# Designed miniproteins, single chains, continued (2), part 24

Each design is a single chain, and the fold is of that chain. pLDDT is the mean over its residues in the fold that is shown.

## One batch from the design tools (miniprotein)

Design m4859
Fold by ESMFold2-Fast:
Structure m4859 (fold): chain A 62 residues (1-62)
Amino acid sequence: MLEEIKKLMDEIIKLIVEHEGLNEKAIKSAKEEAEKVLEKEYKEDPEKTLERLKKMLEQLKK
């Protein structure tokens, strides 16, 4: 479950990095902070959190 969130976030971050031309190492700290925020959101509403991340990923893949 938490692993699914991490995989979705990693894929989203990769797409953002590719679109913006940012170095993944430059955003490592932001990634770790985002993981903590997502863990909290998932604990509060797991279904909506996963749905939101999947929608975001699909939008970025367009």
Scores: mean pLDDT 72

Design m4860
Fold by ESMFold2-Fast:
Structure m4860 (fold): chain A 61 residues (1-61)
Amino acid sequence: MEEIRERRLKLLEETREEVSKMLEEAGEKPDELSPEVKAKIQEINDKLQAEVAKLDEEAAK
């Protein structure tokens, strides 16, 4: 369904915004990010991948 595609795009957009906001608030260089910030970004990315995989599974049904 087109709805699944739209939801996927929205998730990608929201995740990009969230990561950008976190990087801006941290005020750190990408190469010098604290372990805590890196862990948070990784967690967000992992959640995105899980949600995208779930949407892909729904699309396959």
Scores: mean pLDDT 73

Design m4861
Fold by ESMFold2-Fast:
Structure m4861 (fold): chain A 56 residues (1-56)
Amino acid sequence: KKYLYRGPLPGTKPEDWLDPSNLKPPQLITDPVTIEIAKAEYKRAGVDPDKYITEV
């Protein structure tokens, strides 16, 4: 299963992940552990992970 993800720039705090200027270009991720960690971090920040993580 593959996911398209927009990760934060290095050094960006979770609270700032909603700012588009702090996001990297979309990248393809196939590692389920990486996706699960990203979803957990977005949920902690009060952000819907589906806005930044899309199944391909």
Scores: mean pLDDT 68

Design m4862
Fold by ESMFold2-Fast:
Structure m4862 (fold): chain A 58 residues (1-58)
Amino acid sequence: MNKELAEKYIKLAEEYLKQGDVNKAVKYLGEAQLLDQTGETAKKVSELMGDKVKPTEE
């Protein structure tokens, strides 16, 4: 429903991942998925979480 906001949050998450701030990145990926429930957003979230960085919270 808010695909533009979801994409913005994905970009923010990518920037946090580059900085090593995985906890903030995970937060923004979750927000993006809530804003856009399409397969495109889910695929990007899965790729960032499972392929580029290992899952962790604290």
Scores: mean pLDDT 71

Design m4863
Fold by ESMFold2-Fast:
Structure m4863 (fold): chain A 57 residues (1-57)
Amino acid sequence: SLTEEGLRLFREGRLGEALRALREAIRQDPSDAAARATLAEFYRQLGAEELAAEVEA
């Protein structure tokens, strides 16, 4: 899945590609709570608290 690909890319340090994969997962299924939670966690890890809050809203 795109969420699993995003997790792999993030672990590899490919942050931009990881964020794009998770955004695409959410675009295809906005009800995917796992993808939204994962994207929010990545934003928090990057210090982007405001972006994390927007994803979880």
Scores: mean pLDDT 81

Design m4864
Fold by ESMFold2-Fast:
Structure m4864 (fold): chain A 71 residues (1-71)
Amino acid sequence: SEAERAYEEALAALAAGDIAAAEAKAQEALRLALEAGDLERAREILREMARGIAEALGLDPAEVDAAIAAL
């Protein structure tokens, strides 16, 4: 799906350390998932991007995981 491709691109950008590209692709993936009514994928995108961005900002991984588990 288009949402799946955008999400894969977001994850690839995040792995490359390109946070700006990851955010842009994650927004596109989220928009497409919501338009398709795929709430499960929308939640996955939000959780994964929150994790990756927080980690890139130098936050403690254990604190990031605890915060994401509360979503």
Scores: mean pLDDT 76

Design m4865
Fold by ESMFold2-Fast:
Structure m4865 (fold): chain A 70 residues (1-70)
Amino acid sequence: SMEAIELLEKAIEAVKKGDIETAIKLIEEALSVQRNATTEAVLHDLKTHPDADREKIVKGIETAIEELKK
C-alpha cells in the first residue's frame, strides 16, 4: 500500500539522521498497515542491534519498499 511505503520512506530518513526510536515507530506503523516479512526482519534488527550499520538498515528498508510496489 502507498501508506506503508510512505511510512518506510520516512523511516529511511529517520535512520539516516540516527533517530532510531522514530525509525522503529514508523516501521511498526508500516507493518500495521501492511505485513511484509522483509519489513519485520528490519524491525527485528533495529530492536536487537541498535548499533547496526545504518547503510545496511536503509538497504533493508529499500528492499521492503520494492517488494511492496510489486
Scores: mean pLDDT 83

Design m4866
Fold by ESMFold2-Fast:
Structure m4866 (fold): chain A 73 residues (1-73)
Amino acid sequence: SLQGENNLYKKGDCVTVNLNTKTVTPTTCSDDLTEENLFQAIQDNTNLFAPSINFREKYGVYKPLTLTEINNL
């Protein structure tokens, strides 16, 4: 299981997901979300995230994802 996948976040909070280590780390957001594996919470009390531009292009995913869905890619 992805560590932290069941945590709830505030709108605008960013996390970095490392799929090799199965870890979620709170991090600083960028305005463009250009960092690969950077995700931003879309609403309060959520585990649903908008993926970075680089993640969307790499994996062909253009919708918000739960942390569980991200872990299963």
Scores: mean pLDDT 71

Design m4867
Fold by ESMFold2-Fast:
Structure m4867 (fold): chain A 74 residues (1-74)
Amino acid sequence: MKEKELEERIARYQADLARHRALRAAGVTETPRGGVITKDEEKVRENALALVRATGDEEALRQLEIGFEGLDKL
């Protein structure tokens, strides 16, 4: 995978998780597009972790895991 493409995908997943958390805290269960937020969180996590693990970047993986731990404490 291209390094720039990987960085963009990680940033996108982190942004989606942050948005999910903010909407969840506000009591919103649906996205502006009509999707149910709570149903997609696990898939977003799995995709992000698999992508980072495939590159062997342990630091990026660690940062992503810390982000997910923060979400799990809600």
Scores: mean pLDDT 60

Design m4868
Fold by ESMFold2-Fast:
Structure m4868 (fold): chain A 58 residues (1-58)
Amino acid sequence: GPSAEERAEGERGARGAAEAAAKAGGDYQVLFDSGMRAFERTGSSDLGAGAGAAAGAA
């Protein structure tokens, strides 16, 4: 899984993506949680793309 620093950056990315998607009518909490779970599951260092894709899919 991601390091503590990568997780913190992933969380920030997921928050940003969820907030942007929520402004378009999405559910912020669902989008944020989905983004974070996807980031943790993949352990990707391309965290912005992974978190954003998961948030957009929710």
Scores: mean pLDDT 62

Design m4869
Fold by ESMFold2-Fast:
Structure m4869 (fold): chain A 57 residues (1-57)
Amino acid sequence: AEEAKRQRALAAGRLGNLDGALAALAGPLIPASEAVPVPATAAALDAAQIAELEAAL
């Protein structure tokens, strides 16, 4: 259970990092300001929330 939660938190962090790269690639076709991607910091916050819930158990 704990290991699966850690993997989930890591995946959430990685997805946040990819968000920026995907927005940059789509920039010429779709303005980033119109797209509402999850910022990398938001993904990091999600991972922190998961860790906090694990600790608060």
Scores: mean pLDDT 56

Design m4870
Fold by ESMFold2-Fast:
Structure m4870 (fold): chain A 105 residues (1-105)
Amino acid sequence: SAMEKLREAIDKAEAAEAQGVEPTGEERFARDMLRAIEGLVDDPEFVKAIVEAIKNAESLEELRERIRELVDKYKPKPASPGLTREDIVEAVVALVEGGIEALER
C-alpha cells in the first residue's frame, strides 16, 4: 500500500515534469525525494535505475536489496567524497521512507 502510493506519486511527478507543469498535490513530496536522490551521486543512469527500482519494489526490504545490486553494478561517483557505497544505499532508503511518511500525513 505505502509503496503503491509512492509509485503513483512518482508517476504523477514525472508526468508533471514531462509536461513542464508545477506539481500541486502529494506528488510534490515524490518530486522532492527524487531531487534529493539526484543530489547523492554524479550518475544520471544510476539515478534512473534507482527510480525504476523504487517504482517496482513491494517493500523497503526489497528496495534496499535492489539498491545494493545497482550500487555494485553502476559503481556511481558520490557527490561528496565522504560517502561510501553503503552510505548511498542507506541514504536512498531513508529518503524513500521520508517520502512515504510525507504522503501518509
Scores: mean pLDDT 80

Design m4872
Fold by ESMFold2-Fast:
Structure m4872 (fold): chain A 62 residues (1-62)
Amino acid sequence: TQQNLDDATALAEKYREPALEGARKGREQAASLTDPQQRADVIGQGAAEGVREAKKKEEELK
C-alpha cells in the first residue's frame, strides 16, 4: 500500500547517515583493493554494517 511505501522511505531516510558512514569505512578498507568490483562489494558491506550498528544502538537506548 502507499502507506507502507511511505514508511519504507522514511526508514531509508533515517538510516541514510549510518549507511554513508559505513560506506566511508568500507571505502577506507577497500583502499588496498585494485579490482573495482571487489571495492564496490566492500563498500556495500560497510554501508550495510553501518545501518546494522545504528539499529543496534537505537535498540540499546530504549
Scores: mean pLDDT 74

Design m4873
Fold by ESMFold2-Fast:
Structure m4873 (fold): chain A 103 residues (1-103)
Amino acid sequence: MKVTLHIAVSLHDGYINVAIVLKDENGETLKQTLLSFPESDAEAAAKAVVETIGKILAEYDVEKATITLSAADAKNPAVRKVVEAAKAFLESQGVPVEVVVEG
């Protein structure tokens, strides 16, 4: 079964919110993890996201990953730090990453 990883990163009320969703080939959700960190804790957020991805990659053969964020949130340094850390880690594990900026 081919699985895809979907990561949505957003900023709301001073919190970085990360939704990490694993989907099968039919688009059904297999696992979902929701993480929330203060914007000031971007380093901790990035580390937690990378650790969560690492656990998923240990159990599943992920074909590709998509990281989604808004154009407004893409300008925020804390959001960018989380997105860049997730992308770099996934690519280092051989997983192709697409970053989708929605506006």
Scores: mean pLDDT 88

Design m4874
Fold by ESMFold2-Fast:
Structure m4874 (fold): chain A 60 residues (1-60)
Amino acid sequence: MPELYRAVKDVLVDAPAILPFRKGDILEVLKRYDDGLLLARSLKTGKTGLVGENLVEKIE
């Protein structure tokens, strides 16, 4: 089952490694890194990038 998270706030950055999203967007987590970073895909935009785990909450 895909590991789905919900964004708890807006992240509107123009940076190549960072995933931009808005509060309430659903993200699929693809990989976990050290220091609380996640590689995620936005289900709304299809883009992938890095996200801080403190900026998202697991749906399950």
Scores: mean pLDDT 79

Design m4875
Fold by ESMFold2-Fast:
Structure m4875 (fold): chain A 101 residues (1-101)
Amino acid sequence: METVTELLGKAAREAQESGAPPDVLEALSRAIEHLGRAVDALQQGKYDEAAKHLTEASEAARKAGYDEIAERLNQLAEDVKNKKITPAEALRRLGAAPPPP
């Protein structure tokens, strides 16, 4: 199963290789940046900070035209915001390392 991190990385690579417009490449770059900040927040157990960055990553992915990636990020942001999942589970769904012991 492809993780959100894998899907977003693949999208960025394909957009760059296909000569996508600069605004699309910028939007994908912002999505990746916010995804990284969300991972850092999740590793620190910061639910509100993580949910904020996941939402911003979702909006950036949608602006780039990647609606499926945006929907996955938005659903994860809602689950994190409402504390329906643990930070460790959210990190696994993103394909990131679990928080340090």
Scores: mean pLDDT 80

Design m4876
Fold by ESMFold2-Fast:
Structure m4876 (fold): chain A 74 residues (1-74)
Amino acid sequence: MSEKDLEAEQLYALGLMWVGIARLAPEEERPELLRKAIELLEEAIELATNPELRERAEEEKRRVEEELRRLLEE
């Protein structure tokens, strides 16, 4: 694993952690926390040289963006 892939993996893990925190948070705070997760996942995608890691991060980002979209439509 390259230095960039290690950093991307750490950012991916942090992104997932923030998604978890967002789901436990009050609904008023959830959009802000989900946006934080999206930012971390986007940075992971940019740094990832491993295509499998990039694909996982892109898929997770897509899911989080959809979750945020649904919250904002309420």
Scores: mean pLDDT 84

Design m4877
Fold by ESMFold2-Fast:
Structure m4877 (fold): chain A 81 residues (1-81)
Amino acid sequence: PPVLVILDVTVSPAGPVEASVGETVTVTATVRYDDGEPRTVTATASFTATEAGRHVVEATVTLPGDPPLTLVVETEVIVRA
């Protein structure tokens, strides 16, 4: 199988993210990798704030491979009442 090297993992917006109750936060994870050539893949997760406090939003990125590789990228969201 090809050797897959992860070059960079970025999350936007960078945590911690401040939000208000009733707000929807969209998190985008971007993974750069090299499987013989540099490539980029993105995944998006949305979180609607229903309760004040600290929450963790997970964006799941699937990289090609055999088997496929799965990365979970986390962002902290602080929700204010």
Scores: mean pLDDT 80

Design m4878
Fold by ESMFold2-Fast:
Formats: C-alpha cells, sequence, structure tokens
Structure m4878 (fold): chain A 69 residues (1-69)
C-alpha cells in the first residue's frame, strides 16, 4: 500500500471502531453511550474525513438514541 492508502485505511479504521462501540452500546440497551459514540463518529467524519453527509447521518442517529435514553 502507498503511504496515502495507509493513512486512509487508518482513518477508516478509527471511524469503524467508533461505529462498533456505538453498535455494542445499542445492543446492550445503553442508548446514552450509543448516542455519545455516534456523536464522536459524526465529528470524526466532518473534521477528519470532510464527509458532511456521513456526519449528518451519524448526528441523526445520535439524536434518535438520545431520545430513547
Amino acid sequence: LTPEQREELDKEARLALLIMQAAIAKISGDYETAAKYYREAAKFARDVLGDNKTAEEFEKLAQEYEKKA
């Protein structure tokens, strides 16, 4: 892999870990923690990946799970 491809994979892995933490919390019924990790994922998508569409999707998920908490 090129250094650029390695950097992109590292960023994708970090986002995937945040999503996985949110999913684990959701399955456990810990909606407050799920919302927290979806907010972290949204911030990462916006600030690091520059992906505003993905960030908006995670923000909506965070709001949904906050309402369930």
Scores: mean pLDDT 83

Design m4879
Fold by ESMFold2-Fast:
Structure m4879 (fold): chain A 71 residues (1-71)
Amino acid sequence: MKEAEELVKKILELAREYEKAKAAGDEEEAKKKQLELLKAVKEFGELIETLDEEEKEKAIKLAEEASKEIE
């Protein structure tokens, strides 16, 4: 579960950096952050497949709450 929490926090940070770069008009920076975001999301998905049912459910809920926080 800890690794799932860490990845979710990383995804949130990358999402914020992406939004900041987009607002600033830094297209190159935005693309780099977007790529890292995609990698982190993929890692999160792979990690979930490795977790037990209970931890998987908690990780999914954590991701949903994080998604709402961004919006």
Scores: mean pLDDT 77

Design m4880
Fold by ESMFold2-Fast:
Structure m4880 (fold): chain A 74 residues (1-74)
Amino acid sequence: AREAVEKAREHIKEARKALEEGDLETAIKHLELAARAIEEARATGDPSVQPEVDENEREAEELGAKLREAEEKA
């Protein structure tokens, strides 16, 4: 449970960094990995990590929207 949450957070950070650097391909890859880690964390049903899972999901959604905007402008 916690491991999956930490993996999601790490991939979100890497995706954000890649997006800021204009590396859309790397940003997409890390967002996909973050989404998988979020799904893994949710599947555990552990209530102690659910707030962190919800936060990671929101951050991934926000970053995905920014990534889509960057792709449309590129």
Scores: mean pLDDT 79

Design m4881
Fold by ESMFold2-Fast:
Structure m4881 (fold): chain A 67 residues (1-67)
Amino acid sequence: SLVELAEKAAEAAKRAVEEGDLFTAEIHLSMARMVLAIAKLDKSTPKEDVERIEELVEEAEEAIRAA
């Protein structure tokens, strides 16, 4: 599912931040943002899933900003 793809991307971004690899973190954040864009364009995606993906993107963005 798109939620599972976003979860994996967000977790990978946060892990990269923990390892001090901000370049890799930005790549994984970009993947999470791409999943969000697809979810928003696809009207068959439940609203709850879009909101969850938005939350995951925000968490990854905050982790990178705090680094």
Scores: mean pLDDT 87

Design m4882
Fold by ESMFold2-Fast:
Structure m4882 (fold): chain A 120 residues (1-120)
Amino acid sequence: SAAKEEAKKYFELGLKYFGQKKYEEAIKYFEKAIALDPSLEAEAYFNIGLAYFELEDYEKAIEYYEKAIAKDPKNIDAWINAGLAYEKLGDKEKAIAYYEKALAVDPNNETAKRNIEHIK
């Protein structure tokens, strides 16, 4: 549909602005993409979380990673990045819990194992 084509264009603009480190602009375009095509919610929420993480708004990053996980619980990167954001906030217990959730999805995930080892 025309709305889905425009949503894809906004999502691509979000990725472009993210690559340029224009994180506030990236967030605006990801939000426009979701408004036109809700099927992009999982991917767009994850990218909005990444943008807030780069802006050092770790509480907002966690909020959007949790929205991404609610749409796609198998998004291991969302679990790992939520854990990293909790580490930035000094909440080591929640960081470990989120890394352990990543390992529940993929027991062989080397990043989650390494991050748990680094905290412990």
Scores: mean pLDDT 93

Design m4883
Fold by ESMFold2-Fast:
Structure m4883 (fold): chain A 63 residues (1-63)
Amino acid sequence: MDIQREREEEIEKLTAKVEELYKEMVNLMKQARAGDSQKNFEKIEQAFKEAIELESKKMEIEE
């Protein structure tokens, strides 16, 4: 396989996963607005940490 193409595909997958996590965070924030949200805020924080980790991994590949 072309190493350059493989690297680009991996970056695309990481980007898509980060976008999915942000979308999940928005959905959890909407749910938090509807009721008691301590658990929802904890899930939002966890999703944000995962997004940062994936973004860091993406940066390593882009080196």
Scores: mean pLDDT 74

Design m4884
Fold by ESMFold2-Fast:
Structure m4884 (fold): chain A 109 residues (1-109)
Amino acid sequence: MEDELRQAIIEAALRAGLSPATAQALADSVLDLLRKEGVVVDPAFLERFRRDLEQALELLRELLASPSDEAVRALLQARRAAGLSDDAIALAFAFLTALERERERAAQS
């Protein structure tokens, strides 16, 4: 189960446009957090997490297209009202932050 979860996170991160190294680091961080929280990764958890990853990728596309902080706030309120999980939101911001760090490194090089 953990290997399947790791692979799902890596695949989602790559689809988000992150490098393989960043994708691996995010997967390691998420798995470490789940272990520290005592989360049992069973088939039901894996299915829910895969749904959260897909929702996070859709939210990431919308966040990247948002023209202002006000637009981001309105988007998050609307998506929460529509049933978007806090886990999906957290994953989307983890991807966004990682993308911004990669772009900053590229700009400084």
Scores: mean pLDDT 82

Design m4885
Fold by ESMFold2-Fast:
Structure m4885 (fold): chain A 82 residues (1-82)
Amino acid sequence: KKELLEEFKKLLEEIYKIEKEILENDPSLSEEEKEEGIKILEEQKKEAIEYAEKLSEEELKKYLELLKEYKERLKKYLEENK
């Protein structure tokens, strides 16, 4: 389970970087809205890690699969809206 948690944390960090980039490059958002959005992303990342630590190995594997899918969708969004 320790190895899966390390993989999960790494994946979350990668997702966070992409989400932050999307927020920073959104011309419809004010500077204050971007700052608030980044803070929310940081809190969500922390909550996701705490939640993952409480999951069984089987549940964590399933969650990792969903996050990998989410990351691919975010990358596609970034490329299309560049």
Scores: mean pLDDT 80

Design m4886
Fold by ESMFold2-Fast:
Structure m4886 (fold): chain A 82 residues (1-82)
Amino acid sequence: MTPEQREVLLLEAEASLHLMAATIAEKQGDLAAAAEHLRRAIRLLERAARLAEKAGDDRSARISREQAERLRERLREVEARL
């Protein structure tokens, strides 16, 4: 893998950890914590998409952007319950 591909994977891994934390927070009824973790995951995926795009990996950039958009929808649902 290129260094850029490794950085994208690390950002995606960190986003996954925040998504897991958001799911746990939702289960515990802590919607504020869930929203915070979702915002962090979205920012990490957006950064991964930008890095993939700069590296010429349009497929990875698109996938990360699509994941970020799905999490934005989930964030709107969580925020509506705050």
Scores: mean pLDDT 89

Design m4887
Fold by ESMFold2-Fast:
Structure m4887 (fold): chain A 71 residues (1-71)
Amino acid sequence: LREEIRRNLETALELLRQGNEVAARSALHEALELAKKAGMEELVELLQRALNTTDPEERIRLLEEALKLLE
């Protein structure tokens, strides 16, 4: 689960850097469902904030914070 969450977050970050917001949101939704399944409450909150943000820079910032929780 943790490795799968990390991979989805890394994919979402790469897609956001490419400007592909639709595909990035798909990867974020996958990461969120996995985080819920894993019971990682703080990660779930960060991913919910990332999905609710309309600013791509803010979303990237939140995803970088989420990746730090998985270290």
Scores: mean pLDDT 81

Design m4888
Fold by ESMFold2-Fast:
Structure m4888 (fold): chain A 106 residues (1-106)
Amino acid sequence: PVVEEEIEYEVYPRSSLSAPRPLSPEEQRFVAALKSEVLAVAATREELDAAKRYAIALNAELLLVADEDNGAALVRKLRELVPDADDIFGIPVSGTDAVILLATKR
């Protein structure tokens, strides 16, 4: 897609991630219930703090952040960065209308 160059992406490897606050109890229950391996987490910059917490808790290989709220572009970039992913799906951020994307392997 020719407009992809207009969207700024940042990629954070697992080793560069830190989170000052833990996940909420509801978010922790979700993480504990998830049985799939998480390869990557993706979010917009608005959800960066929550996305960092999820990436750390799920032991994801990387976190992808976009400056623009474009779910289709984030899904395309995730598939490019983690071609081994079997599924990409959204999870709600507790207390908000925001969604974080997870790229998972069976």
Scores: mean pLDDT 73

Design m4889
Fold by ESMFold2-Fast:
Structure m4889 (fold): chain A 62 residues (1-62)
Amino acid sequence: VSEEEFEEEVDVALLLIDYGILKANNTPKEEIIAELKRRLEQSTNPAAQAELKRIIDEIEKE
């Protein structure tokens, strides 16, 4: 596994942890979506971008 692949996996893991914290704190849906969209705009990692888009779409459909 390359260093770049490892960094991509770590970014996705940290994203999921942060998302879990926002949910545990009863953060409003609109604020969670806004934070995820902000991270999507700042992300250069394709795996993180794909996961962010998936989560945002899932939340918006609920």
Scores: mean pLDDT 73

Design m4890
Fold by ESMFold2-Fast:
Structure m4890 (fold): chain A 103 residues (1-103)
Amino acid sequence: SEEALEITRLLFLALSYAFDGKYEEAVETIEKIVERIRKLLEEHPDDPEVQALAEEYKRAVKKLIDFLEEKIDEDIANGTGVSPEKAEEIRKRLEKIREELEK
């Protein structure tokens, strides 16, 4: 579907931002992915194939969040990349995303 292709595109975009240390852009992109997963499920509430696909996207997002948290922790430990204040802001947003994925 067109929506599935867009979610896949956004997943690659978020991963690219994460590798570049662009954590704000990565989190903003993940927030867009979560909203699109929500809409996909809302449009197809009784479709088991769409539910299975959405669960795969949720797993991909959770792995991406784990990767981002690891990168942020590494930057903080090295005293580089992101400020402690900005890291805390991003971690708080990632935690909200984790809660959204559990519905």
Scores: mean pLDDT 85

Design m4891
Fold by ESMFold2-Fast:
Structure m4891 (fold): chain A 65 residues (1-65)
Amino acid sequence: MQEEIIRELREMAKASLEEAIKRGEELSRRLEADPELREAMGPEVIEAMGEFQRALREKAAAAEA
């Protein structure tokens, strides 16, 4: 489980920005819908996802400028 999610996050980093945003939102919704899944993944995956989302927000803000 955990290794699979981390791999998915790394693959998303290589996708186009728009595709990465969509996948990130889908993953976030999945995690919010399933608390057991979120707990099973552990803090490392949650932290990595947070960092990824922050990077996407910075990129989106730059595009709006």
Scores: mean pLDDT 69

Design m4892
Fold by ESMFold2-Fast:
Structure m4892 (fold): chain A 56 residues (1-56)
Amino acid sequence: GTAEEFQRVREEMDELARRGDVEGLRRVTEEALAASPSEEDRRRIQAVADRALKEL
């Protein structure tokens, strides 16, 4: 992934959290993790998801 792709995923997760869409947040997180080419990218995705869940 690129930094731009990661930023897009983060914005999507934040929007889903703002709407209270727990199912959508879970789906986007799983898709992003499955598409992740590296362990570093997976760690970044997980950190964003954890933050979004806390803000829910």
Scores: mean pLDDT 77

Design m4893
Fold by ESMFold2-Fast:
Structure m4893 (fold): chain A 92 residues (1-92)
Amino acid sequence: AVERLTALAREAAPVAAKLEGAEAPTEADLAAFRALVETTLARLAAVDPEAAERFAELVEEALRAAAAGDMEAALRADEEAVRVAREALAKG
């Protein structure tokens, strides 16, 4: 999961940066993203394994949408991923 999400982030990040008028992310930024995803998934899996799976699915959906240039779908999936993680972590 994490390796696939990191690969999608490499494809999505330049598209998102261009659409937002931001600078293209560095390999260090992508490494930080990978670490954040790994840490979040580990924390979620310890509290709510179903929430961890849902979070991974939503992050993948957001990254695929961003890579396709569909920022509306990407933001929607990202917002839902954050909600799922926040609600699950608040219970633990």
Scores: mean pLDDT 73

Design m4894
Fold by ESMFold2-Fast:
Structure m4894 (fold): chain A 80 residues (1-80)
Amino acid sequence: SGAEKAAEYFEKAAEAARKGDAEEALKYAVEGLKALEGAPSEDLARAIGLLLRAVGAILEGDYEEAAETLEEMAEFAREL
């Protein structure tokens, strides 16, 4: 399913964030968001909000918070 694939991508994004690889983390996070195509607008909005929080953490150099947020996105996707 798209939700299951999104969760897989968000998990890969979290792993990249833990390694300090911002480019790889953002690449996987975007692929995860794309995998949520067709999700209800409120669920998509929540996923975008979490992505923006992860991006903010990366910009501040807080890769631990970014990884935790991306893991939260994976859990959220699995609930869809």
Scores: mean pLDDT 87

